# Designed miniproteins, single chains, continued (2), part 68

Each design is a single chain, and the fold is of that chain. pLDDT is the mean over its residues in the fold that is shown.

## One batch from the design tools (miniprotein)

Design m6363
Fold by ESMFold2-Fast:
Formats: structure tokens, C-alpha cells, sequence
Structure m6363 (fold): chain A 70 residues (1-70)
């Protein structure tokens, strides 16, 4: 199925699916984030991208980001 990069909902869903496959988030967290209002979803997506980047490079994840997904 084609994915439109300009659709933030589709982009967020794709990122969440990818992170779920990697075991970086749970299905419950995925569902919670997708149920959030647009502003909250964008905020969570940005934090997920930062967390994924930190984990990819072996950098310590900031406590505030880790707490958001606890």
C-alpha cells in the first residue's frame, strides 16, 4: 500500500509499526498514541524519532523521553 509522506497520521502509524516490530514500544503504547489529538500525536512522534535515533546510535535516552513511554 502506498504511503503519503505528507500525511502525518500515515507517517505516525508507519513509524509506530516499525518501532513495534523492533520491540521499542508496546502495542498498548501504539494504540494510546494513535488515539491522541493531532498535537499530542505529533509531539509523541517527534519523541519517538529522537528515542529511536538515540537507541540506533547507542546514546543514552534522556529521562524525560524515557518517562513518556514508561
Amino acid sequence: MPVDAEDPAAVTAALLDHLLEKGLISQAERDRILALPTEERERMAAMLMERNTMLEFGLPVPKEIEAAFA
Scores: mean pLDDT 69

Design m6364
Fold by ESMFold2-Fast:
Structure m6364 (fold): chain A 68 residues (1-68)
Amino acid sequence: SSQAQQAQDQLQQLRQQVLADTRIPPEQQTRLVADTQRAIQMLAEGTDVAVVQQYLQLLQQEYDRLLA
């Protein structure tokens, strides 16, 4: 459960960071926010934390790509 809480906290932090980042194009920001929200929903539905953590890593990589 603590791993699930940590994953949820990290996803929420990423979502807040993306929403606050005015440097990201609006269409790509909307997609990334939606993908982050989907990952949070997967945790709520009981998806394996390891799967969600892998998805979080991919979302972090996409966010980094958008800032390059």
Scores: mean pLDDT 86

Design m6365
Fold by ESMFold2-Fast:
Structure m6365 (fold): chain A 71 residues (1-71)
Amino acid sequence: MSNLMALYYPEDTPGQFGSRLLLRLAAGEITQEEMDEMMRKWAEMVKDLPNEKLSDANYDGKEVVEKLLSM
């Protein structure tokens, strides 16, 4: 939870969040296993959101943060 929250910003699109994780992995700040787990948790949080809310134009980062905090 703590590491995921440190890397996630509500203003990020899903693509921007993924890019940040890749940069942290390349820098050695996280392991591949940690990245895979973070991406899995992210996918589980957002899978229940309508596709429209996952687009860059309609993305609601606050809704995603609320789901993350409830996990």
Scores: mean pLDDT 60

Design m6366
Fold by ESMFold2-Fast:
Structure m6366 (fold): chain A 71 residues (1-71)
Amino acid sequence: SHKEEAIKLLEEAKKKVSGELAELVEKAIRAIEEGDYDTAQRLLVKLHILTTDPELLEILEKAARALGEAS
């Protein structure tokens, strides 16, 4: 499912980050698991603003696309 795809992508993103970014990714995963897609989308936007890592940005954009298809 698109929900499962988004969670899997964010788990991969979590492996690449630490500190505040890792906490935000974890919160986004929990929001998706709870069906709170508004909170998840807001957290993904915040992550996109806070990072300049091209690999992480690509993962976040793929997760946001999957989440949009789930909601």
Scores: mean pLDDT 82

Design m6367
Fold by ESMFold2-Fast:
Structure m6367 (fold): chain A 67 residues (1-67)
Amino acid sequence: SLEEMEELFRDVLERLQSASPEVQQQVYDIQARYNKKIAEAYKESEELALEEVRRMLLEMQAVLDAA
């Protein structure tokens, strides 16, 4: 749901503020990679764009969890 994605995004943002510069860069690299995918998906449908956003947030969370 949108609420679950908002919570996941908030968690990522909060943890990012306390992360090392190396981990912050890894998260920014994930964001940059997904920005293009999200934009292309959005041209087809909002649902596909939201799926790419969810995948991005899960990859960001995995990097933060591994740190």
Scores: mean pLDDT 84

Design m6368
Fold by ESMFold2-Fast:
Structure m6368 (fold): chain A 103 residues (1-103)
Amino acid sequence: VIELLDEIAEAVRRHMSPEAAERVEEAVRLLKEGYETGDYEKVAEGAGLARVAAAELARAGHTRAGELLAKAFGLIAKAIVNPEYEEKAREAAREAIEALEAL
């Protein structure tokens, strides 16, 4: 599921403000680093930062894309800690990317 983080970041870069894209890129960096090092505090921090970016999308009127982005990052963070969430994380990431590409 870690490879899906790059696809989400790319979709955000194309369809969101530069500030929101930077927040998602930082969230991706934290999630990847937490995965590689087993630092689950970084995983939680990354998921939190992604929720901030999702809230910005919702405030801009893109409520569905924001909700799906938050869900995808939350499930990816859970999948990093617990592999049982991997399938749900992949499905949520696909839905989030589709919603972002429709902006």
Scores: mean pLDDT 83

Design m6369
Fold by ESMFold2-Fast:
Structure m6369 (fold): chain A 65 residues (1-65)
Amino acid sequence: SAIEKAKETKKKIEALSKTVSGSIKRFLQAQVKQIELMIENKAPEETIKKVVDNAESYIAGVEKL
């Protein structure tokens, strides 16, 4: 489900945030909080999917640095 994928993506972002510092770390931490709030507030599955897909794209960019 979109919620399970969001939880998995959140864990990936949290792990990545421990390997970086500065503005990138703060941005990743903000993404984690956004995903948590979307799940807690029972946002529509389509909305959760869009946020997760956007976060995954950003993670891929950071991993190439």
Scores: mean pLDDT 78

Design m6370
Fold by ESMFold2-Fast:
Structure m6370 (fold): chain A 70 residues (1-70)
Amino acid sequence: MELSPEEAKKMLEEELKKFEELAKTQSKEQVEENAKLLIEIIDEFMSKTKNKEVLELAEKAKKKIEELAA
């Protein structure tokens, strides 16, 4: 793994922001499908990092995505 913690944090923040913007214009079904896919991607990313701050941000991002999809 060559991604720095700072780069990982920025990527997580950007992906969450994009999801929030898309959720405003998409149907509930599309938001739920996109949320499921994004959570799977975040889970895969979390498996590759041991940085606690990155893991905490990823967990918060997953919770926000789940709330937006609910």
Scores: mean pLDDT 77

Design m6371
Fold by ESMFold2-Fast:
Structure m6371 (fold): chain A 55 residues (1-55)
Amino acid sequence: SVEDILNSNKELLEKASKIDGSSVEEVKETLKKKSKQEVLDTLKTMEAIVKSLGL
């Protein structure tokens, strides 16, 4: 389920990883260790940041 959520948000993870200076793989591995709710909350935060930067 977490894996499916991450795969459906690949574009967002790529944009967020560029902002953070991380790799998508590192972000995915970190998020896979979290609960589904924590992953969803993190993705919402990432989306807000990406939108704020016009990306």
Scores: mean pLDDT 79

Design m6372
Fold by ESMFold2-Fast:
Structure m6372 (fold): chain A 60 residues (1-60)
Amino acid sequence: KDALLAEMEALVEQVKKDPRFTPQQVADMEAVLKRARGSSEETLQRMLEALRTAVDIARS
């Protein structure tokens, strides 16, 4: 669980440094991370996959 949270935190920090993301998108991802801290490991894996997909689309 801690490893998944750390990976999500790292991804959000990368997004915050990337000018391709709007302040609203950054805020939405930070909200997901906040919710993730109270979530099951299974839910964390799904959330991380969704965040990775969103980041990949925005970077393409």
Scores: mean pLDDT 76

Design m6373
Fold by ESMFold2-Fast:
Structure m6373 (fold): chain A 74 residues (1-74)
Amino acid sequence: LEELREEAVELGRRAAELEGPLAIEAEALTAFALMELYLAEKLREQGAPESEIEALIERARRLIEEARRLLEEA
C-alpha cells in the first residue's frame, strides 16, 4: 500500500511539472488514487473485509496506470 502511495506521489509531482490537459488529467488521477489508498487504510483500521480493501487498492492501481499512460503522451 505504501509502495502504491509512493508511486502516486511521484507521478503527481511529475504531472505538476508539465503543461497541458493530459498533464492536468494525470495529476487528477494520481490525487484520486491517493484518496482510494487513504480510504483503504481507514477501512483497514475499522476492521472492514479484506475484499473491500483489496477493491480500493485495485482501483488505485488502475488510476496510477492510467496516469502513467497520460504522462507518456504529455
Scores: mean pLDDT 83

Design m6374
Fold by ESMFold2-Fast:
Structure m6374 (fold): chain A 97 residues (1-97)
Amino acid sequence: EKKEKLKELEERLKEEEELMAKLADQPEVGRPLKAERLKRLMVELLEMLGYEEAARRFADLLDRAEREQRPLSQAEIDELNELLTPAAEEIEKILKE
């Protein structure tokens, strides 16, 4: 069930937060690791919820910025937030059951 998978992802996110807290004294190490793990979790979440196009676009935006050796633009950040909005609504519906 989707609830069980969401619970597993929530537990994994909490583990990542604990790890990031331990790496707070080493920001250079913590920042790249956090970005990579958050990307993986977000793509998995979107795919699990059936938002395959959003998952692909999310990955493409991050990969493009990395390939061009630049930070994400505000427009790209806004697009990522828009891609996550339907997934957030779906998660809320599942959790409210």
Scores: mean pLDDT 66

Design m6375
Fold by ESMFold2-Fast:
Structure m6375 (fold): chain A 108 residues (1-108)
Amino acid sequence: AMEAERRRAEEAAYALVKEMYEKAKENNELDVLAEELGDLLRALGVPEEEIERIVEAVRNGAPAEEVARRVGELVGRRAAAHPELAQAIVDAYEAYTTKKAEAEKLKA
């Protein structure tokens, strides 16, 4: 159960961050995303040195998959200590996928 919950949070964070990164890059808003990810990681108790590394990677245009993987891993590792925030990330991903499915139905 605990491992499945950790994996769920990691997968949800990965998918959300990848999608957010691709949209932020398209809209030239990577600085905004960097600040939002920094705030999320601080709320999860990630050390400032790790946060700075991720924020710098986003600002420097690192590949979306690399950033998403790193953030997902950090969220997964801290899910047990921050269950409410981990659940909020899962809920946000489910809300996002529902909205995306509705938008695709309107186009097809």
Scores: mean pLDDT 78

Design m6376
Fold by ESMFold2-Fast:
Structure m6376 (fold): chain A 61 residues (1-61)
Amino acid sequence: MDIEEDLAAARKNGLDLTKEQVLELKRFEETGEATPEVEEILKRMKEILEEARRRKEEEAR
């Protein structure tokens, strides 16, 4: 799964992450080991991406 692509898309849609949080996500992508902090960031990222998809669908209709 391409977490870097999802992260870039979420950031374009208003996800504000600290440098430390970005490094934690990159570490997760490299190792596959999810910490509680990474799980929280992934949940937030999914919510933002889902909202962005809904907005695109609404604008296209």
Scores: mean pLDDT 74

Design m6377
Fold by ESMFold2-Fast:
Structure m6377 (fold): chain A 68 residues (1-68)
Amino acid sequence: SKGIVLEASDTSIVFKDLETGEIHEGEVLANLGAGASVVRDKKTGEGFGVVPGASTAKAGQEVDVTKL
């Protein structure tokens, strides 16, 4: 699905799912090529792939979010 980054750092990405309006606070588990990251939701433990520029993304950046 599509998301918007609210906050991003090397250790966490906070993003809003644009379909549900839900906010996910993700812990960065891995940084992949082309700015992609694997994150774990701090509340649910679910994994997500976040692209592009997830580990260095700025607030307002659109990302593709895939549940892993």
Scores: mean pLDDT 73

Design m6378
Fold by ESMFold2-Fast:
Structure m6378 (fold): chain A 100 residues (1-100)
Amino acid sequence: ESPLEIKLKEIIEKIKEALEVMKKEEDPERLLTIAKETLDWLIKELQELAELIPEYKEQSDALIEQLQALKDALPSMSKEELISAMEKLFKEVIEFLKSI
């Protein structure tokens, strides 16, 4: 496997693990913290990926914009809304990463 393929697989696994942690988190304040940290991490990973693979920059930038919008909305969301929004957006990110 190329170093890029390894990195993409690691990002996908971390996304899946973070979502499972959030689904099991019963404390609203801890859930919000985990969600914010996960979104910040993923935004940074996609920014680095856009620099590494310029041909995917436009799609990466669009996902970053969606992740940032979700992060800004987090404090106003219920747990159910937060988990649903995270699942939908993370699925889109995973499909994008698999297309690389």
Scores: mean pLDDT 88

Design m6379
Fold by ESMFold2-Fast:
Formats: C-alpha cells, structure tokens, sequence
Structure m6379 (fold): chain A 109 residues (1-109)
C-alpha cells in the first residue's frame, strides 16, 4: 500500500521563515510506504526567476534532507515547505487508504 501527496501553487503569495512575502510557483510530490519510509520533493520558482528544490526522506521516524539545490535562501525555504507538506500529505493518505491528497495554493485578492 502507498500514500501519495501533491502540492500545487501557481502565482501564489508565499511567506518565508522571516515573514517576507514572495510570489512563486510551487510544486510538491510525496510518497509514503507501510514500512515507515516516506519521501517528499518540493520545488519553487520565484517571480524573480530564482529556483529551489529540496528532497526529504523519513526513515525510522526521522526526516532528513537528502538533496538541496537553491538559488537563494527564500527559494530553498519555500521548496522545503512544499516538500514537507507533500510528504505529510502522503503519510495521511497512506493511513486513510489508497487515496491521493492534493494541497493547492491560490492567490486571494
């Protein structure tokens, strides 16, 4: 059995760890397995063209960063949040049955 998680945001207002607001495209994909292993990948493309990609794995209850590539701290932070959300969504879907979970971010004005 496998849980799947997806994060989608296009032209979304996202906040970094310092409370600064960025407009970004965000993608995340997560998978979780019954053996306690899960993974999440997050990608961010900021309006200024900066990109970030982060890959996370959970093994034996611990989440670790296994891959990180970012043009800036802001792009890295946003990609990390997408990866975390996708991984957590996949774990929730695994526990709830063979369903796919999607989290969407939309600009509200």
Amino acid sequence: MRGLGEVVGKDADVVNSKGEIYRADVEGRGEAWEDGHSRGIGKATLENGETGEVELERTDGTISVVKEKADSEAARDIALRAAQLALNTAEVMLNGGPWRGVVRFERRE
Scores: mean pLDDT 77

Design m6380
Fold by ESMFold2-Fast:
Structure m6380 (fold): chain A 97 residues (1-97)
Amino acid sequence: KEKEIKEEQIKLLEEMIEIAEEAEKLVEKAEELRAKDPNSPEAKKLIKEAQELIQKIKEILEELKKLGLEEEKFVKHEDEKTAAEALKKVLEEVKKE
């Protein structure tokens, strides 16, 4: 039923936004550490954690595609400042449908 698919799409998009915001915080913290020490082991660890979160986002994206969410909706917002902001725009479009 269309309503159930839409609710699942919204849930997955909200989950992706949370993960994207977490990944962005890790990258920002790693950049602060690199500014003090370009070879910071802590910065490398944070970047690795951010990469693992990006992998989770890719897995959720594949699930969204199975639910019929078109890749073109993500491409339309690729000019947003952050991945989280782009995903928020996709979420608003899905909510309006």
Scores: mean pLDDT 79

Design m6381
Fold by ESMFold2-Fast:
Structure m6381 (fold): chain A 83 residues (1-83)
Amino acid sequence: LPELLRKAAETVRKAADLVRQGKKDESVALLNKTARELFSEGGPAQAVAVGLLDLARNVAASTDPQKAADFLEEVAKRLEEAA
């Protein structure tokens, strides 16, 4: 579980960087791709995948790239603290 949460945090941080660069669609695609890969692994990874899908939806609905990136960084920090 700790390793899984750290990997998820790294993906979320990369998603935040993409949003800051104005690459919102790439950020959403990264979160969705990682979620699909985790669904294939089963077990605790599926719960993390659901979280990443929810983040992808939130980023897609966001109209402010800086606020979306800050939100993603806060989520990544919490995932690392939970690991």
Scores: mean pLDDT 82

Design m6382
Fold by ESMFold2-Fast:
Structure m6382 (fold): chain A 88 residues (1-88)
Amino acid sequence: MNAEEIRREEKEALEEARRRGEWTEEAEARYALLRRLAAAPSPEERARIAAEALRAGELAAETVRRLAEAYRKAGEEKAARILEEALA
């Protein structure tokens, strides 16, 4: 899976939670973050947004690890490194 597919999966999971009536303020903030990530012009910019969100507690470490793995698999070494450093 690429980073875009991982973001889509998380977005779909949040939408499913909304359908189940399990939507929270935290879920709404995370959904807004996913939209910002999708709008970013480059993998490096997306990685910086995700790293900042991780440090702010707005994004789970598990999601960031999956994104780092996807970027590494896609050959986006700089983006992967930004996320890996944020996880350390």
Scores: mean pLDDT 72

Design m6383
Fold by ESMFold2-Fast:
Structure m6383 (fold): chain A 59 residues (1-59)
Amino acid sequence: MTEEELIKRVSEKLKLPEGLIRSAIEYYKKNPNANVGQLSRIVGGGDARYILDELRKLF
């Protein structure tokens, strides 16, 4: 799975802008030990765990 495929899939599933998912990916690349709380500041608390788990599978 590519980053672009993940962005589209997660954006469509969660109904979040692709730019928000891209920001989460860039944050995770700089902070590979990022926790749910840190990611929730970017994407919102309800979706942060799902997005973090998907990022951990990709990287």
Scores: mean pLDDT 80

Design m6384
Fold by ESMFold2-Fast:
Structure m6384 (fold): chain A 63 residues (1-63)
Amino acid sequence: SALEREAARVGAELALKAKDAEELSKRGRQASEINLTELGASERQADRGAAAGALEAQERGLG
């Protein structure tokens, strides 16, 4: 029974460590997602600028 109690304690400790590892992985993923979101926003703004310029050129009969 002492061995069974020790096994249960070790299992609980491993579960806590797994939760801590998951939290760290989540924080790492959030940092990566923020970087990707900022990069995507910059690219979308550049694409909008290019599209607006093309529309303006078409309106002025420059084709």
Scores: mean pLDDT 69

Design m6385
Fold by ESMFold2-Fast:
Structure m6385 (fold): chain A 63 residues (1-63)
Amino acid sequence: SREELIEEVERRVNRLLKETKDPEVQDHIQSARDWMITQIRRGVPEEVVRRGLRAVEELARRV
């Protein structure tokens, strides 16, 4: 289910990018996406990735 988790991250990140017009926030979201995908490929627990995803979603909602 590593591929399924990557697909979920990509889907949720793409939604945030569509809702965000600030280029600096977009850069942060893309960096977080790259970090999360790297962590998934390294085999970290899904919970670590989901926590990171929640954090970036909260960051995007503040603007």
Scores: mean pLDDT 80

Design m6386
Fold by ESMFold2-Fast:
Structure m6386 (fold): chain A 71 residues (1-71)
Amino acid sequence: MTLLVRVPDSASDEQIAALKAELEKKYADKGIKIEVERVKRPEESKDKALIEYIDDNGNSTYIVSSVSLLK
């Protein structure tokens, strides 16, 4: 199963790498693959990401959750 994290287009590679590492550590025992996608967002959302859950069949289940990007 895959957890797709949508981050602001303005997020740095370092912020994305740190967020991905944190989520991989959190979900390591559950066998969840972490993928990160950059999307265009308003300036006030630059420190936030939207989490989307994708099952093994490619079906999306949206988890409305905000996570702060590491700075």
Scores: mean pLDDT 62

Design m6387
Fold by ESMFold2-Fast:
Structure m6387 (fold): chain A 65 residues (1-65)
Amino acid sequence: MEEERRRALEELERELARYGATVVRIEGDTIHVSLNAKTVEREVGQMVAAMAEGLRLGYKVVLVP
């Protein structure tokens, strides 16, 4: 489980970076993600799908300003 989480977190970070989003911090089971102004609305859906993968690992994903 822990190794799967680490691998999926790496994939999540990679996908988020494609949209100009960054993982700001990880607090316990919560991942905080910051979006930049360049994130296109159409790509937000794909980014949300990538964030949903984090939820399958027992993490919560929240957007921060």
Scores: mean pLDDT 66

Design m6388
Fold by ESMFold2-Fast:
Structure m6388 (fold): chain A 70 residues (1-70)
Amino acid sequence: MKGPKSANDAAIDLMNHGISLGLSVARATGLALRVIGTEVQAILEGKSLEEAGDAAVTEADRLRRDLEAS
C-alpha cells in the first residue's frame, strides 16, 4: 500500500523526472499541472484531501510509466 504522498510532491517529482528524460520545461510543467488538476477535480467532486491526493498520485504514476516507456 502506498504511503501518503501529496499531489504537490507527485507533481514536482514527475516534472523533475520528465526534465531528466529530456522534456522541455514547458512540457514537464504541463505534466505537473495535469497532476494538480486531478487533485483539484477530486476536491470539486467532494472527495477528501487524502482521496484527492491519492487520485493525483495515481495520475502521476500513470504519466511516469508513459515517460519511462518512451
Scores: mean pLDDT 77

Design m6389
Fold by ESMFold2-Fast:
Structure m6389 (fold): chain A 69 residues (1-69)
Amino acid sequence: SELEELARRLVEEAEDASEEVRKAARAALQSAQNGDITSVLAAAHEAERVGEGEIRELARRLRELAQSL
């Protein structure tokens, strides 16, 4: 799904980021894989809060997509 694809890209971009960012990104992917939209929203919001640059932008896009579902 597009939600899983965005979450996977977020995990890839977060590879060299802080543990807090990596944890949020992994949570978003796991939640997306489980179809748990509420948990995707929470994880994406956290990743957007603690991330920067491309990570923040991907997290924002993931949050907006999840909100539209």
Scores: mean pLDDT 86

Design m6390
Fold by ESMFold2-Fast:
Structure m6390 (fold): chain A 110 residues (1-110)
Amino acid sequence: SVLEKIEKLVEEFKEKIKKKDVDGAIETVEQILALINLSVTMMKASKTPKSDQIDFLNFSIKSLDEIIKALEEAKPTLNKSDQEKVDKVISILQGQKENLQNLIDEIKNS
């Protein structure tokens, strides 16, 4: 399932960030975001029940929160260049989280 693939990628991300492999961790985050965005697009194009769409969006927001938390916890242990990369990624993830929250509101009001 898509959920299991995202969970596996989040764990892979956590392993990479723990090892201070910041570039590898960012690549894994990009894969997670691509998979979330593709899944959202496919759900909008299909007859997916509203409850299942909301469940997936909530799961995605929770996954992004776990990534943000791990990045924030790792940041003080990194060099200045990697800290700047982490700040940019956190900003992107916060924006994606807001977009997903807006989609939940749109679905509930439809």
Scores: mean pLDDT 90

Design m6391
Fold by ESMFold2-Fast:
Structure m6391 (fold): chain A 89 residues (1-89)
Amino acid sequence: SPELKERIERLIKEAKEVIAEAQDIIDNYPEFSKEAVEAMRLATEAIRNARKALEDPSKAEEYIQEAERNLTRAREVLDKIKKKIEEMK
């Protein structure tokens, strides 16, 4: 389905953005490195599950839902770090 492919591509793109932001945090705010690594781990799991959805059509929806859950958790971790950084300014 074109809609499923677009959804998967969006998930991978957003997960890569989380990884890039988390890497920037590790470099500039070492006190948050543990939390940033967790966000990267969750975003990497989102990419893996999104790719599995492309490879196994019979379980595509399950893998997409898992990728969405992983990405949501990664975003929540990243947002908490960003709020703490803003409070330090």
Scores: mean pLDDT 88

Design m6392
Fold by ESMFold2-Fast:
Structure m6392 (fold): chain A 94 residues (1-94)
Amino acid sequence: MEEELRAEAERLERELAETTDPERQAELQLRLAEVYYRLGDYERAKRYAEEARRLGSPEIQAGAYAMLARVYEAMGDLEKAEEYRRLAEELAEE
């Protein structure tokens, strides 16, 4: 299972390297954040979610903030988790 998730991350990283469209890059980065979150690699999940937030549309940014909230909650930082959840809710209302 863990090897399968790592193989998926490698495939997504190769697709990301071949992608020049910022919105597509943001979509792939958000998917990578989800895969690394499932692997328990919260540092890489956080990094990819932050990159998706920088490049993506408001829809992708909402997903990135929701992922950051989940990552910080899993890491025990409930204050940052609440802040990112609030940001995700604000963007989702647009």
Scores: mean pLDDT 84

Design m6393
Fold by ESMFold2-Fast:
Structure m6393 (fold): chain A 118 residues (1-118)
Amino acid sequence: ALREEILADVRRMPEMSDEELRALTARYAALAAEYAARSGARLTVTVGKDTPLGRFIAAAAEALGLAAAHEAGLSAAELRRASTPAAAEAMGRLGDFFVAVREALPDLDEEFDFALSE
């Protein structure tokens, strides 16, 4: 299924070619655009710092030396350069979260804001 495919692809980011990373980015962009077209919404991901995903992202950001990840999230290119298992797992969880949010949203007019941190 799409959720499992995205999660598997994201977990492979450290091994991906530039072409594969562009394809993954385009896939996320397409999902975000489809959601925005249906709801008229802009999606900004907010992850609570005390949640398992929030702690994972914070730990990955520290391991990678990516201070900006606390504000904007992790990019595929940055994750690939760092090539850490913790960062790959955090990005995989984030990908799974995006798919789950997309699938769970029944309200076409609802606007969602999600920002990295609490």
Scores: mean pLDDT 46

Design m6394
Fold by ESMFold2-Fast:
Structure m6394 (fold): chain A 95 residues (1-95)
Amino acid sequence: TQAALDRLRALVDQISARLEEMAKTADEETRNRLLGLRLHLESLTAAVVRDPNDRKALEGLATLLQEIIAFTRETDPETAALAQEMLAIVQELLS
């Protein structure tokens, strides 16, 4: 569990940084969406790290990661790939 939590921390930092960079060149609506996704990602990951048995937080994080993947798949495939890796860890924790 500790290795999984450490990897989640590393992945959230990378995804958050990429969403922030994407926001710099985006229009206002897209920028607000990207920054909102970043804020929710950081919040839900913090909840999971505090309590890895919080199934509601894990389910919320899984749903959010699917939204990030869908939103970034065409525009930034690397962010989508990082979110897919994070989703796989979250799904393992839900098992």
Scores: mean pLDDT 87

Design m6395
Fold by ESMFold2-Fast:
Structure m6395 (fold): chain A 100 residues (1-100)
Amino acid sequence: MEAEEKALEEAEKAYLAGDYRTAQKILLEMAGLEREYLESLTDDELELAATAASGLLGAERENLSSPVAKNPKERAELVKKEMKKMAEEFKKAGVELEEK
């Protein structure tokens, strides 16, 4: 409860300071992804993860009859699955993602 509010405030401060990558990592950590995993991602992969997590949270909020995930671990797995789909779609469109 209070911890989520603090995380959102910290993410906002990072974004306002121009460090939007740190803000994305904070938001993804709230979605259940481990900090160590997030630090291993490239900027492109981190952006895909943030987009996937945002989409899942939006769907969960909008469709109460069909919950996306019951816990942070399941949500993290869904985010990773969605990232793979998005990366595959980008490759089909001829978009090259940054390699490690």
Scores: mean pLDDT 64

Design m6396
Fold by ESMFold2-Fast:
Structure m6396 (fold): chain A 69 residues (1-69)
Amino acid sequence: GPLGDRLRDFFMDLSRYHSNDETGELLRERLLSLGAPEELAEEIAEMIKNGEPMDKVLEKIDEAARVIE
Protein backbone atom coordinates (compact mmCIF):
# COMPACT_ATOMS: atom_id res chain seq x y z
CA GLY A 1 0.00 0.00 0.00
CA PRO A 2 1.05 3.71 -0.09
CA LEU A 3 2.59 3.59 3.41
CA GLY A 4 4.66 0.54 2.48
CA ASP A 5 5.91 2.32 -0.66
CA ARG A 6 6.90 5.41 1.36
CA LEU A 7 8.65 3.35 4.06
CA ARG A 8 10.58 1.33 1.44
CA ASP A 9 11.66 4.58 -0.27
CA PHE A 10 12.71 6.02 3.12
CA PHE A 11 14.78 2.88 3.87
CA MET A 12 16.42 2.98 0.41
CA ASP A 13 17.32 6.68 0.82
CA LEU A 14 18.74 6.06 4.32
CA SER A 15 20.82 3.07 3.14
CA ARG A 16 22.39 5.23 0.39
CA TYR A 17 23.80 7.86 2.81
CA HIS A 18 24.04 6.13 6.21
CA SER A 19 25.71 3.08 7.79
CA ASN A 20 23.65 -0.03 8.54
CA ASP A 21 23.59 0.91 12.25
CA GLU A 22 22.41 4.48 11.52
CA THR A 23 19.84 3.26 8.95
CA GLY A 24 18.44 0.73 11.45
CA GLU A 25 18.09 3.33 14.22
CA LEU A 26 16.54 6.00 11.97
CA LEU A 27 14.01 3.55 10.49
CA ARG A 28 13.20 2.19 13.99
CA GLU A 29 12.39 5.74 15.19
CA ARG A 30 10.22 6.40 12.09
CA LEU A 31 8.30 3.12 12.57
CA LEU A 32 7.71 3.85 16.28
CA SER A 33 6.51 7.40 15.45
CA LEU A 34 3.94 5.84 13.05
CA GLY A 35 2.63 3.41 15.70
CA ALA A 36 4.49 0.20 14.85
CA PRO A 37 4.87 -2.30 17.74
CA GLU A 38 8.24 -1.87 19.53
CA GLU A 39 9.18 -5.53 18.94
CA LEU A 40 8.61 -5.26 15.17
CA ALA A 41 10.49 -1.94 14.86
CA GLU A 42 13.43 -3.44 16.81
CA GLU A 43 13.40 -6.65 14.71
CA ILE A 44 13.65 -4.61 11.48
CA ALA A 45 16.44 -2.43 12.96
CA GLU A 46 18.42 -5.56 13.95
CA MET A 47 17.95 -7.10 10.47
CA ILE A 48 19.44 -3.95 8.92
CA LYS A 49 22.31 -3.73 11.46
CA ASN A 50 23.13 -7.41 10.84
CA GLY A 51 23.27 -6.82 7.06
CA GLU A 52 20.40 -9.15 6.17
CA PRO A 53 19.46 -9.27 2.45
CA MET A 54 17.61 -6.19 1.20
CA ASP A 55 14.62 -8.22 -0.05
CA LYS A 56 14.11 -9.68 3.46
CA VAL A 57 14.20 -6.19 5.01
CA LEU A 58 11.75 -4.84 2.41
CA GLU A 59 9.34 -7.74 3.09
CA LYS A 60 9.44 -6.97 6.83
CA ILE A 61 8.89 -3.24 6.18
CA ASP A 62 5.76 -4.18 4.17
CA GLU A 63 4.54 -6.27 7.15
CA ALA A 64 5.08 -3.27 9.47
CA ALA A 65 3.14 -0.97 7.09
CA ARG A 66 0.18 -3.40 7.12
CA VAL A 67 0.20 -3.46 10.96
CA ILE A 68 0.21 0.38 11.09
CA GLU A 69 -2.52 0.78 8.42
Scores: mean pLDDT 87

Design m6397
Fold by ESMFold2-Fast:
Structure m6397 (fold): chain A 80 residues (1-80)
Amino acid sequence: MSAKEKVDEILEELKKTGDRQEALDKLSDVVGDLIDAGKLEEAIEVLEYAARELEESDPELAELLKEWAEKLKKMLEYLK
């Protein structure tokens, strides 16, 4: 399963349950796995993707995910 497919499943579950903490925990696992694999750019992409998908339904969570992606972008730029 691709990272984006995992994110899609997490977002569908969030829509069904409303459990933001479970969604964040699962997103943290996906992002952490990508970072551990040296796929920091893909980790940023999946966070930005999740933020875009949530922008209308949960703008507060979308903003939190955007902020997380921006922190990872700063880390990536520092490592270049």
Scores: mean pLDDT 82

